# Designed miniproteins, single chains, continued (3), part 98

Each design is a single chain, and the fold is of that chain. pLDDT is the mean over its residues in the fold that is shown.

## One batch from the design tools (miniprotein)

Design m11628
Fold by ESMFold2-Fast:
Structure m11628 (fold): chain A 85 residues (1-85)
Amino acid sequence: MTREKIVKYVEEIRELVDKLGFEKAKEILQKNLSPEGAKAAIEVLERLKAGWSPEEVADWLIEKYGEKNALAFLTAVYNILKKAL
């Protein structure tokens, strides 16, 4: 249910980062999020680059922030990166 949506957003974010490039995605997130939000978003990108699965990243975010906050956060990250394409 909600976890499946969170995993899907992480998968879509990974695809957007692959299209934009890691450094460009990082710059966009730094310009469009709060310093704390940008740091969290960049940590998502770094974990994906390090070989974490979308499921592992989703579970990490859910444990740290809860499902509702994780979904809202990833929705914001997705929309920011999608607009940059």
Scores: mean pLDDT 87

Design m11629
Fold by ESMFold2-Fast:
Structure m11629 (fold): chain A 68 residues (1-68)
Amino acid sequence: MRRAAQLIAAAGILVAAGDVDGAVELAREAFELEPTDEAVLRILERVLELDPDNEEARELAEEVREAL
């Protein structure tokens, strides 16, 4: 499995567990490895559904959208 895909899968588990900050960190690492992976944006959208005021997630989601 691609490293970015492994990080995205782990981020999804952290979101499900309520670890929003951990999920954002793993999503950022995945984005740095594969900037055009749309799955990173999906994880960040899930983070923002749980914590809409998370500025780090909003900023990263904007960067991901620009890279797609």
Scores: mean pLDDT 78

Design m11630
Fold by ESMFold2-Fast:
Structure m11630 (fold): chain A 119 residues (1-119)
Amino acid sequence: MEEAEMLLAVGNGLYAQGKYEEAIKAYEKAIEIAKSIDENNPLVAEALRNRGLALYRQGKYEEAARDFERAYEIAVSQNAWRLASRALRNLSEVYRRQGDTQRAQQAQQRSDQLDQLFS
């Protein structure tokens, strides 16, 4: 798990530098290691959300949406409500960019509800 946490931190540093392709590779390695230990580990959800953000920056909206959806599922299963809310906000932004106003509004409303319940 320590190796997965280090790779997540490396990916975050690369993302902050705008090196999205390199960040994605670091996140993919972090996801692989974390999943080999526990597929539902919150670190998997965090790494998926961060990979989704990097994919979103590259205009890969469909791939980003899948990562945010999976991050949300894992976060909810682990009662990680802040991470779940953040994943829904990211998902809402992807749907908005794709022109899917209905799914964007639904994701935003669910995120707002989680913030209201767990603020």
Scores: mean pLDDT 88

Design m11631
Fold by ESMFold2-Fast:
Structure m11631 (fold): chain A 89 residues (1-89)
Amino acid sequence: SAADEALLKKYREAFRHYLLNLAKLRQIDTSNPELQKKIDEKAEELAAEYVAALKAAPDPADPAIRRALEQEAFARATEAFNELLKEWR
């Protein structure tokens, strides 16, 4: 649906920014096109996982449920970034 596409776009951007910030904290050159491609791919995967979690939630409009799901999603993003680094180094 259009709403699902809007959420996917919103969270792709959010996870992309988050992963780029993690790379900067590790002093990794974020101008590298191969790294940008891997970050984009991981951001898309994470956004799809998060939107699926929202759709599976009993009340996704509840701010407490959204906050808990968002915290879990960004914890998952940190794990995904660590896995990406194992493959990229």
Scores: mean pLDDT 83

Design m11632
Fold by ESMFold2-Fast:
Structure m11632 (fold): chain A 92 residues (1-92)
Amino acid sequence: SDELLEKLLEKVKEFYEENKNLRGPELVPTIEKKAEELSKEFPEIPKEKILSLLLYVKLIHPDVESLTLEEFKELLENVPSYEELLEILGLS
């Protein structure tokens, strides 16, 4: 539902506001911890999808705060797998 996705988007924006300087060896562990927390709040969305979304948004969308619900929906539908993203970015 739009309400569910609006809540998830708000949580993603809050996460990146709190973690503006997140990079390098801390990036993956921090995202994995947040995805675990969010998967409990949003059990309707697969954890793997949340993991992919968190990593993808950080790396491709430089201004997470400006992200609209419509853009967020498009990202959620089209995001590559977490493993593929880690390989592409050399974060394996």
Scores: mean pLDDT 79

Design m11633
Fold by ESMFold2-Fast:
Structure m11633 (fold): chain A 64 residues (1-64)
Amino acid sequence: NVLERVVKHELKTEFGLSEEEVNELIDMAREGASVEELAKYLMEKYGLSEEEARRIARGIVEAV
């Protein structure tokens, strides 16, 4: 999946996430996590702003 690879690359290079962290987020989305659930996780675990977290979460959900 080209979109999944692009999202993984952006998460690693733009936001500094590890391979394991990126795979965890992708797996959450594949298991049916919503944009809101992923955004909350990103805010709590990585300290992202609400705007950034929602943008990333949307990209992840749309890529899977």
Scores: mean pLDDT 79

Design m11634
Fold by ESMFold2-Fast:
Structure m11634 (fold): chain A 85 residues (1-85)
Amino acid sequence: KEEELRKRLIANSESAIEILTEEIKELKDKDPEKAAKLEEIKKLYEEALKAAKEGDLKKAAELYNKAEKLEAEIFGVEAEEAPIL
């Protein structure tokens, strides 16, 4: 069921990239340091998306989980049961 994981990683990464793109636009003038951190997280989601599209699901999941953890730290959300699988 690798195709389901691939589709999920693609969909979730695309959604995260869209959300972060809007947040970065709003923060760029108000908090450029936070905006820069969100841009770095966005790049991790973009790399996860690329890896998933190329079929490297292990790399895609690793990059996605790393980006999600960093995003949670920025927004003050504690990940209790991250879908790390």
Scores: mean pLDDT 78

Design m11635
Fold by ESMFold2-Fast:
Structure m11635 (fold): chain A 68 residues (1-68)
Amino acid sequence: MKEKLEEKKKEYIELTKQLRDAVDALHAAGAAGASPEEIARLNGQIDELTAKLSKVRKEIEKLEEEIK
């Protein structure tokens, strides 16, 4: 159980880094006057990463309750 929790926490950290990179890319693209297509793609990536983070967070919460 604890090994699964540690692995999920690591996954959460990696997804958080990916989300930060996507947000930084969106800000840079906006500042540079990127196309609506590029902005939409970056927003799509952010949405997907946010959904994955939410899922992993719920998995972490369940694992923490199981250890309790």
Scores: mean pLDDT 81

Design m11636
Fold by ESMFold2-Fast:
Structure m11636 (fold): chain A 128 residues (1-128)
Amino acid sequence: EEEAQVAAMSARINLAQGKFEEAKRAAEYAASIGSKDIQAEAYTILGEAYFKQGKFEKAIEYYEKALALDPRNTRAWTNLGEVYFKQGDFEKAKEYYQKALELNPKNERAKKNLAEVLKKLGKFDEAK
């Protein structure tokens, strides 16, 4: 458990530093030895690394794996919204940000991103 937690933390640190290959290796290790909660976090980190590299299909795959293990993972819901937003699928982005906010109403990133999505969909005419 502690070893898996350390690996997940290492993956987060490497991801924040732009070390995507090191982040992926640490996250894969954390997923291989960790509890269900750590596996969900590790898959979220893998999705984030692929997203940062512009590999959107792989990012979606890993976020879906994270959500299969932990449907309350607000970070994975928010990140799925960001992937679909980058792909121009504003309706799907809206659905995923709304799901993130349903689970955590204090999620400032999801609130901000939902506002941008609604602006793109023409739902906030006064903000244009």
Scores: mean pLDDT 85

Design m11637
Fold by ESMFold2-Fast:
Structure m11637 (fold): chain A 78 residues (1-78)
Amino acid sequence: SLRDQIIESLRTLIELLEKGEVSSVAAQTGLSEILRLAKEAGLPEEVIELIEKALEAIRQGDMEAALEYLKKALELLE
């Protein structure tokens, strides 16, 4: 399902960010696409807000905050 695709994409992005194996630009691009799909899938507003906050944190270079928001979003979906 689209929801399962979003969950898997979030897990992959979290892993890559924790390992430092993705650039800020690539993370922003990937997370922007995840955000678009989350809105299309009609995911809860709390999840959408957490993804938006994570994207803003990445833009500001706050990777710790970004990971916290993404992990919380994933927890709410699982």
Scores: mean pLDDT 87

Design m11638
Fold by ESMFold2-Fast:
Formats: structure tokens, C-alpha cells, sequence
Structure m11638 (fold): chain A 84 residues (1-84)
């Protein structure tokens, strides 16, 4: 379970990073495709947390994953807005 959760978190972050690269290039269609993939993996991780509500390590992993994805996408969007 925890190893599966870590793999889901890693894939969610990987796709978020790919979405971020697409955002920086102004390729919003590609960014949307990768963002949807990131959301799919994040959703699976959230489902694991919901099934194991007393697993504090699993909750922490989800919280850290969400925070990292938000930071990745936020920075990419900021760079896009600053760069013409």
C-alpha cells in the first residue's frame, strides 16, 4: 500500500512537471492533457487515504504531494504571465 501510494505520488508530480513545461511554452492543450493525468494519479492517492483514514504517513504523503503540485504549477503559470 505505502509503496503503491508513493508511486502514485511520483507519477502525479511527474505529470504536473510535464504540465508546467507545457504552460511555460504557452501550449495549454498539452498542459491540460498532462494536468488531467496528474489529477488521475492524485485522485487514486486520495482514494487510498480515504480507505485508510488512520494512516498518518499516508495523509502526510497526500498533503506533501498536493503542496508540491501546487508549487510546480503556480511557478509555471507565474513564469508564463511574466514572459511574453
Amino acid sequence: MMEEAKELAEKAIEYAEKAAEAIKKGDFEEAEKYAKKAQEYLGKLQELVAKNPEDEELKKLLEETVKKIREILGKAYEEYLKKK
Scores: mean pLDDT 82

Design m11639
Fold by ESMFold2-Fast:
Structure m11639 (fold): chain A 66 residues (1-66)
Amino acid sequence: MKLEEVKKKAKEVAKEHTKKLEESSLDMDSIAKISQETAEKMSPISREMKELANESAPGGNPTKPK
């Protein structure tokens, strides 16, 4: 479930990025702003993906205290 959620978020960010580029005048400022916003949104998603890779496919169930 967590993996599916993160994948959905990544897809939404990519979709919004494409939509904003389509709607923009493709000038330097608009492209830079859209790219920066997308990078900021992707940063937490990338971190969640890293955590999910560690937890969702550890090759076995670790005996963590929690």
Scores: mean pLDDT 70

Design m11640
Fold by ESMFold2-Fast:
Structure m11640 (fold): chain A 65 residues (1-65)
Amino acid sequence: SKIEEVQKKIEELRAEYKKLLDEHITKMLAAKSVEEFDKITEEYNKKAQPIFDELIKLSKELEKL
């Protein structure tokens, strides 16, 4: 069904987001300077924003079903 297809996409994006978050935390814990923290945070935000935007879009699609 269309609902199942959208739910599967949301689940896949949530898994991708969790993996990205886990990688971000690992890098933050290994960082030795404020400059490294800033660079790690900037890269995380660049990768996380598209995932977040797509999750919001898919959630709105589910509300219409």
Scores: mean pLDDT 84

Design m11641
Fold by ESMFold2-Fast:
Structure m11641 (fold): chain A 62 residues (1-62)
Amino acid sequence: SAEEARERAYREASRLLKEGKSGYDVLKEVAPRWVAELQREGLSPIEARYIVSTALARAMES
């Protein structure tokens, strides 16, 4: 589901930020892989990008 996808993206973003990656590096290098994965699960490109972007923002605010 979209909620499960959002939680997976959030956990992975949180882990990478703890490992010292910047939000910019995650967005530029890692987020496209998550977007592609969500599209393979049946989400639209717009929905996939929105979920990944909001999950990353949430991780950066934590």
Scores: mean pLDDT 78

Design m11642
Fold by ESMFold2-Fast:
Structure m11642 (fold): chain A 82 residues (1-82)
Amino acid sequence: MEEKIAELIIGEYEGLVLMVRGVRKLIIEKHKLSEEEKKKLEEEEKEIIEKAKENAKKYVEELLKEGKISKELAEKVLKALE
């Protein structure tokens, strides 16, 4: 069960990153955006990804404190968030 929790956290994070980056890249490529609009989309992307990292780290820390995940699996998740 612990391994499945770790895989789920990593998979959800990777899926979020793929969707956020993929959608924004397509918008930039298909629409004639100003440099200001492009920069705003890129800045918002960074904020979304950083918030997702912080949330995932908090979840892992809580699971580790409750003994629901091993230190080894917690380190695997944290490394995947880099």
Scores: mean pLDDT 81

Design m11643
Fold by ESMFold2-Fast:
Structure m11643 (fold): chain A 56 residues (1-56)
Amino acid sequence: MEKIDPRKLSREELLELADEAVQELAELGKFSEEEVAEARELARERVDRIMQAINA
């Protein structure tokens, strides 16, 4: 699927998507290791917040 509704994904799927998006940015070689690490942490925090809202 090219576009997916994040609200319908499981916790694990949302975390995987966030990590994959950050990995794609890293593969472009345009981001530093620190930038990638920070983005990954922020993405996981955001995904966790969304999942808590969905599963509450």
Scores: mean pLDDT 67

Design m11644
Fold by ESMFold2-Fast:
Structure m11644 (fold): chain A 72 residues (1-72)
Amino acid sequence: GAAGAAAASAAASAAARAGGDGPHLNQMTKVGAAASGSEEGAKLGAEGSRAAADGNYDQAATLSAQASKASA
C-alpha cells in the first residue's frame, strides 16, 4: 500500500543521502521503493528506515532493494 511505498522510499532516500552513488542509486532505489507496495515490501522498507537511523546506510540501501524485489 501507500504506507509501504512511503516507508521504503524514505529508507532509500536516507541510504542515498549517506553517500550513495549519486542520482543513479537514488533514482533506482526510489523506483524500487515505489514499486514495493506489498506488505512484505513495507516491512523491509521500515527495516531500512531503522537501519538508516542506526547509521547503517548500506543496510538501509540493501533493505530498500529487497523491498523492491518483494513486490515483484
Scores: mean pLDDT 60

Design m11645
Fold by ESMFold2-Fast:
Structure m11645 (fold): chain A 62 residues (1-62)
Amino acid sequence: MEEEKEEKEIEERARRLAEGTRDGLAANGREPPPLEDLERRIREALKQNEKDTGHKVSDIKN
C-alpha cells in the first residue's frame, strides 16, 4: 500500500518536473531531450533522494 502510494507520487512529480524542464529548456532556446528520458531521469533522482534522505517525495517542498 505505501509503496504504491509513493510510486504514484514520484511518477506525478516526475511528470510535472519533466514538463517544466522541457518547457524551460525550450523557452531558453535549448533543445530538450525526449520527455520520456527527462521523466525517467527525474524519477530515478527522486527515488535516489528518498533512499539517501529517508524523506518521502510528498514531504519535499521543491
Scores: mean pLDDT 70

Design m11646
Fold by ESMFold2-Fast:
Structure m11646 (fold): chain A 60 residues (1-60)
Amino acid sequence: MSKEELEEEIERSMLLMEAEVLLKSENPEVRRLAEEARRALDAGDYERARELLRRAREID
């Protein structure tokens, strides 16, 4: 495994953990953004996932 591949796996795991936390938010807008971020992660779009999770945190 290359250094870049390892760093990507670590980032993916951290973003997934953040999305799971935000999915438990009482704010429906935060939950929607977290769900979209989870779908972005499933598609391999880590840039989109980071943007969506950052936006969700700014609301909550």
Scores: mean pLDDT 79

Design m11647
Fold by ESMFold2-Fast:
Parts: structure tokens; sequence; C-alpha cells
Structure m11647 (fold): chain A 62 residues (1-62)
């Protein structure tokens, strides 16, 4: 999961597609052929993943 977050952050920082970003783009295009991946989509996904990890960490710490 941390590898996934780092890959998404690297894409947002450099614009270079990382393996996880490429896999996500292929997956979304498989569902909707007209889908166009944007940096905003990746940023939203990062926020969701980070929020999920924070919640899990809080539960594990309790």
Amino acid sequence: MEEFIKDLEEYLKTGKKTPYVKQLELGFKGIDPNYKLTKEDIERLLKVVRNGLETRAELAAA
C-alpha cells in the first residue's frame, strides 16, 4: 500500500506514469473506453487511500 501511494505521488510530481498509474488507467479504460486519466483523478484517489489508511491506523492503535 505504501508503494502504491509513493507511485501516485511520483506521477503527480513528475508527470511520469508509474506502474501503478498505468495499471489504474488500463483498468478504468476497460470499464469506460472514453475515460481519460487526469492528475485530478489520481489526486482524489490518493486522498481516499490516505483517509482509509489513517482510519485503519487509528483502529489498530486502539
Scores: mean pLDDT 71

Design m11648
Fold by ESMFold2-Fast:
Structure m11648 (fold): chain A 51 residues (1-51)
Amino acid sequence: SEAERRKKLEEEIEERAKALTKALGGDPNDKEAVERMKKLLELAEELDEKY
């Protein structure tokens, strides 16, 4: 269940990263751009959890 939940959250973050990349004028098929955006989203979630 924990691994399954983690995978689902990871897929949601990836979809959000693609959408955000596109919204900022980037290419949602650019793996590097999406990966950078995914890291930013994960960092934002960590900040929300810590505070």
Scores: mean pLDDT 76

Design m11649
Fold by ESMFold2-Fast:
Structure m11649 (fold): chain A 74 residues (1-74)
Amino acid sequence: SAAEARGEALQAADPEAVARAVERVAEELRRLEAEALARVREALAAGDEAAARAVVAEALAEALRLVEEAVREL
């Protein structure tokens, strides 16, 4: 399967598989940033600075988790 072939190539440090993994993580991080920014703007519009700070902290923790997971799969 394509997933098995991708996993094998990533473990073998295939440049194309590494590039695909980087692109996938970049797309996930862009979605996370967009969602976090929308939630921060909503919280700030409501005058809830504590909620805005919590959203930033949660987004940074999730971004780190996504990067660490991707590195572990290489």
Scores: mean pLDDT 80

Design m11650
Fold by ESMFold2-Fast:
Structure m11650 (fold): chain A 66 residues (1-66)
Amino acid sequence: SLKKRIQELEERIKKVEERISELKVQAAEAGTAGDHAAVRALLAEIQKLEEERKKLQEELEELLKK
């Protein structure tokens, strides 16, 4: 149903946002430790998750128009 699909998208968005928050903490910790390679890798992963979040938000917006 439409309602279940909306709930599934909202749950997926929430999990992606939680993962982004976790990675930002890890990036800050790596930065404090002077691990510039780890910071770069973590920021790249955050970028990928931000792109995924945007796609999921666009899909949710289209469903909410129905």
Scores: mean pLDDT 87

Design m11651
Fold by ESMFold2-Fast:
Structure m11651 (fold): chain A 57 residues (1-57)
Amino acid sequence: SLGAEAGAQLGAKEGKEAKTEEERKKSAIGGNVVGELLGGPQEGEQGGKAAAERLGI
């Protein structure tokens, strides 16, 4: 959905600028938060997972 995709995109974008895997994991958590705000808890989880996959973690 749009919420999950927005979370994934924003988390992945921030994570690509990160220099460490720990920072990339935090970016994926940020993607979860954005997805949840836009589409609820399930979209948050989907957004965070998609961001993590796009970042290779």
Scores: mean pLDDT 78

Design m11652
Fold by ESMFold2-Fast:
Structure m11652 (fold): chain A 98 residues (1-98)
Amino acid sequence: MRDETNAKMLELGDELQAEVEKKGLDTSKKEVQKEILEKARERSEKTSPALALYFEGLLAYLEGKYEEAAKLFTEAYRLLGYDVTEEEILEKLEEFKK
């Protein structure tokens, strides 16, 4: 499961990176990051509901909606077979906020 999910994430990452390079997008900008994550979410909806929820969580995180992001990540990780709590995910998000 983890290795299969990693493969799907790498494939989506490569496709999005190629699009970013072709369009000359500045990925340091929050607005560009949101556009890329929204496209990743839309593409993931057809192949992996867990990945779609994960990208929705990243979008919420970029908007500073940490509680919403924690809920979305918790649901995504549980669908991937991980036994995690919303509280554990929220603690990790606060660490990465630095």
Scores: mean pLDDT 72

Design m11653
Fold by ESMFold2-Fast:
Structure m11653 (fold): chain A 63 residues (1-63)
Amino acid sequence: AEFAETQRFATEAALKMIEVFKKKGLYEKGVEMARKVFDALADPERARKLAEEMLKYANEVKK
């Protein structure tokens, strides 16, 4: 249950990151960053923290 919830959150964050980078013409980088989040899903706690941090950075850089 907790694993599934964390996985969903991380997936949503990763998708947002891909969208941000795609708008910059950096789709490949967005996918690469999302892949790092997915890879970390073996550790739900680490994955959630990583996803939140990367999403925040993506939005702040865009800002």
Scores: mean pLDDT 67

Design m11654
Fold by ESMFold2-Fast:
Structure m11654 (fold): chain A 84 residues (1-84)
Amino acid sequence: KPSDEEIDRAVIILGLAVLIVTSRKKNPEVAKLFEEALDAVEKGDYEKAIELTRKAAQVARENGDEDTARLAERIRSLIEKLKA
């Protein structure tokens, strides 16, 4: 069976993929930030992924997309847990 770390990483990747797809039409700038965050996660650069997801959440809120911002913060928390 996959390890807890592998499961957490898979959930992060899937969550970022959902955020990219749902943001593409609403906020292309936010979608790009999530694409960069996903690339950072795949490369193991969790510090960069945390910063990019934080920035994406802020931009989403500034555009009135609270649901995207809330999900981005949840994914960021999971990335922080993986980094620890």
Scores: mean pLDDT 84

Design m11655
Fold by ESMFold2-Fast:
Formats: sequence, structure tokens, C-alpha cells
Structure m11655 (fold): chain A 58 residues (1-58)
Amino acid sequence: SMEERARQAAEAARAAAEAGDARGALTIGKSMLKEGQETGDPALLEAGREGLAAAEAA
């Protein structure tokens, strides 16, 4: 489901940031945010914001 995909993307972004890969986390976050804006899906928008926040925290 799209919600599960969004959740996995957010998890992947956090894992990348935890490993010191801020660029990877940023890429995932931006991708999810753009798709969420295009589709209007709130789960993708949340995943995008979480990915961007994880990248900034790394």
C-alpha cells in the first residue's frame, strides 16, 4: 500500500541518516515529498518531511 511504502521510505531515510548518509536521507525525503505533493497523499508528505528532518539531524 502507499501508506506502507511511505513508512518504509521514512524508515530508510532515518537509517541512512543514522549511518551518516545525510545525502541519501535527503534524496529519499525529497522524493517522497514531491510525490506526496503531486498525489496529495498525506502519508507521502509525512514521509518526505521525516526524511528531510532526519537528513538535517545527521
Scores: mean pLDDT 82

Design m11656
Fold by ESMFold2-Fast:
Structure m11656 (fold): chain A 61 residues (1-61)
Amino acid sequence: STAAQIAALRAEIDALSARVAELMDRALASTDPAERARLVAEVQRLVAEINRLNDEIAALE
């Protein structure tokens, strides 16, 4: 069902959002600029994926 598809996409967004929060905490704790840059780049990739999933939900509504 559409509701089940939306629920699954929202669960994926929640999991990605939790990972973003974890990576941001690691970036803020890091004293290595190169490590911070890598973590920020990973956060940006995950945020792009979250935006893509939100667009999929919008298309189903």
Scores: mean pLDDT 89

Design m11657
Fold by ESMFold2-Fast:
Structure m11657 (fold): chain A 87 residues (1-87)
Amino acid sequence: MEFPESTSLAEKQQAFREKATELAEELEEKMKSLTPEEQKELKLEFLDKLIELAEEVGMPQSYIDLLRGLKEALEKGENELDVIEKS
């Protein structure tokens, strides 16, 4: 994601939220026809993309850490809600 030099942090964060929503909707649609194993791989790819975008736009470290925690929980077969409750 490329931003003009004059783009504020708030505008970058808003663009991230909009892109994250777009990616989440695309993920949900793709998952409807996949096996649980394929859904897990697709979710891991989605989280990797979100982490990369969050780092690029300068999201708070606590938010990036939350996304990494969700990815680790998914890799271990844990429920993402358990990660949110622990954070």
Scores: mean pLDDT 73

Design m11658
Fold by ESMFold2-Fast:
Structure m11658 (fold): chain A 55 residues (1-55)
Amino acid sequence: SEEVLELLVEAIRNARAAGVDDETIRKALRHYLTEKFGLSEEEADRLVEEAERRV
C-alpha cells in the first residue's frame, strides 16, 4: 500500500542519516515486513526496492 511505502521511505532516510549501511537497512526492513505483515521475503524485498527508489 502507499501508506506502507511512505513509512519505509521515512525509515530508510532516518537510518541513512544515522550512518546505517544499505545492506543492514534492507535486512532490518525485510525482517520487519515478513514478521509484522506476513509477507514473503520476495514481496518484502520488492517493497524495500520501491521505497529505495523514492528516497
Scores: mean pLDDT 86

Design m11659
Fold by ESMFold2-Fast:
Order: C-alpha cells, then sequence, then structure tokens
Structure m11659 (fold): chain A 63 residues (1-63)
C-alpha cells in the first residue's frame, strides 16, 4: 500500500502534477504512522496540516 502510494506520487511528479505527488506522499506518511501505532490524534493533526498544504498549493499553483 505505501509502496503503491509512492509509485503514484512519482508518476504524478513526472507528469508535472505536483499537487497529486504531494498528496500521495502525505497519504503514504499517514499510512506509515498508522502502521507504527501512532495515536489517532497525532494522525488527525498531521492530516489537517496535509490538507492545508494541498489547499495552499491549489491557490498558489493555478497560475
Amino acid sequence: MIEELLEKAKEAEEKGDLKSAIEYRLKAVLLAMKELGESEKLIEDVKKVAEKILETMESSSLE
């Protein structure tokens, strides 16, 4: 699963889709944290930060 997400991130980056590349890498990090048994609160906090990063990229990278 993590490996598949990293492959999708690489493909997106090669296509110039930086937003998707970052999104897949962030999903891989969240999944790895879950596998390590990190607390749900920590995972949710990281997820919220990831969502803000993606939102900022949408606003800044359109032009």
Scores: mean pLDDT 74

Design m11660
Fold by ESMFold2-Fast:
Structure m11660 (fold): chain A 55 residues (1-55)
Amino acid sequence: MLSEEQKRELEERRKEVFEALREGFLRLGFDEELAERIARAFAEIEEEYERLYLL
C-alpha cells in the first residue's frame, strides 16, 4: 500500500536529480558522456539514501 506511492516518489526524484545534474554539468562545459555518467551515479546514490529514510 505504502510502497506504490514511495516507489513513484523515488522514481520522480531520481529523474529530477538526474536531469538537474546533467543539465548543470553541461552548462559548466562538461562533456556529454561525462555529464551523463556523473549525473547517473549521483542520482543512483540519492535514490539509495532516500530508500533508507522513507517510511
Scores: mean pLDDT 74

Design m11661
Fold by ESMFold2-Fast:
Structure m11661 (fold): chain A 88 residues (1-88)
Amino acid sequence: SREELERLYRDTLRKIIEAYLQGSISPEEYARKVLEAINRYLRRDLAGLEEMLRQMEEKIKSELTPEQKKLAEEEMQAIEDLLQRRLG
């Protein structure tokens, strides 16, 4: 469903951001993974998003600090705002 696709996309994107904030992926890998998640979302590729989510969950080293959690939510909002402005 659309709701499942949107939830899975947001979960995947959040885990990519969390992995980056913990230093588990490079800035270059972060940029590549964010773009790939957006592309899979636009293609409605649920299986591809689920694969990315599992991969990113495996890269999470520890619990996020409160500051890192705040930064992750701010980054999520910035990406969603940018996507909405571009796509309507």
Scores: mean pLDDT 83

Design m11662
Fold by ESMFold2-Fast:
Structure m11662 (fold): chain A 58 residues (1-58)
Amino acid sequence: MKIDLKEVAKELGLSVLSVAAAYYYLTSDLSLSETSEYMRVSQSTLSRNVRKLKEYLE
C-alpha cells in the first residue's frame, strides 16, 4: 500500500513526523520504545498515533 504521509497527516490532524514515526513502527521490526527513541517522539504519543494510523488504514 502506497502511503502519502503528508495527506495522511492532514486527514488525521497530525504532523508529518508523527505519521512517519507510526508508519515506521508498523513496517519495522523495532519495538515501540526503540521507535520512539529513534524518531524522537514520546512513547505515549507514538502509541496513540499508531492506533490512529491503524484505524485509518483499516
Scores: mean pLDDT 77

Design m11663
Fold by ESMFold2-Fast:
Formats: sequence, structure tokens, C-alpha cells
Structure m11663 (fold): chain A 104 residues (1-104)
Amino acid sequence: SAETEELAKLVFETVERMEELVAEALARGEISQQQAVRLESELTMLEMGVTVDYKYKVPVEEFRERALKMLERIIAYIEEELADVPAAQEIIELLRETKAKLEA
């Protein structure tokens, strides 16, 4: 559906922006290579999950629920493990904004 396509696009744009922020944080020495690899892994799982759900035309309600659960997992990881990282606040804000748009 057009709605599912718009939500998928929103998630992909969020992943792209997250990848930029993670790369910048790594380049500044604000996060370790191990932390960057973990974040990249979480983003890859989010992108793959959304791609599969979109391809198989899951109902928009199920699509939203699954995407929200994956975003909540990423937010929880950042809040627990990366709380002292300068980039963490910008990343959390981006993810929360995406979450709010998915819930609308």
C-alpha cells in the first residue's frame, strides 16, 4: 500500500542518517570500532526486516508494530551502552522522531 511504502521510506531515510552519524562519531573517536559494528548490525537488521515486510506486503499495522519494536531495541541499546557518547543524544532524538511518525 502507499502508506506502507511511505513508512518504509521513512525507516530507510532514518537508517541512512544513522549510518552517517555513526561514521562521524567513529571518525571523531567518540565510539569504539566494536560499538560502531554493533550499531551497524542493528541498522542492518532494521533495514532487512523492513525490506522483507514491504516485499511480502504485510498489513500496515503489523509493519508498524515490527518496525517500532526494532527501533525501541536500538534506542534501549544506545541509552544503556552509549549514554556518555556526545552523538548519542542526536541519534536518540532522530530515532524518537521516526518512532513518533510511525505511531501517527
Scores: mean pLDDT 85

Design m11664
Fold by ESMFold2-Fast:
Structure m11664 (fold): chain A 75 residues (1-75)
Amino acid sequence: AAADAQAEAEAGRISDKGMERVNKILAELAKKDPSLPEELQKAVEAGDPAARRQVFDYLADKGYGYLALKVRELL
């Protein structure tokens, strides 16, 4: 059902349009913080929901809480 799409988005599944925005945010973050794991970026691009959660946690822990909120708004 279409209502299940919201639960799937929360679980790290996102629409193509949302993924495009997340990828844009990750590209901007990589430019500001080159220590962000490259494998993690590739896994997010591949659609791995676990990697997406790790990026969210990483942004919060690094003090980039504003970027974490932007990613959450797209989910």
Scores: mean pLDDT 60

Design m11665
Fold by ESMFold2-Fast:
Structure m11665 (fold): chain A 83 residues (1-83)
Amino acid sequence: MDLAEITAEDVRRGLEAAVAQARRALSASPEEQRRALEALRRAIEEARALAEALKESNPEAAAELERGVRELEALARELEERL
């Protein structure tokens, strides 16, 4: 996939799916919450790296990723507070 071909809409859809999955984990077992937190931390790191890569070639997608990172970080804090 060419990074310049990633649309802001593609990023938004991916982030919406990740947020929905993380929110479902908030009502799961402690073991499932720990796995979700680990996966969420990896997703945040990957999204940050992708945002940096896209800043010059696709600033709209980069902005959506930066917004999504903040939302995912808030969910990660909620999961940490429950564990």
Scores: mean pLDDT 77

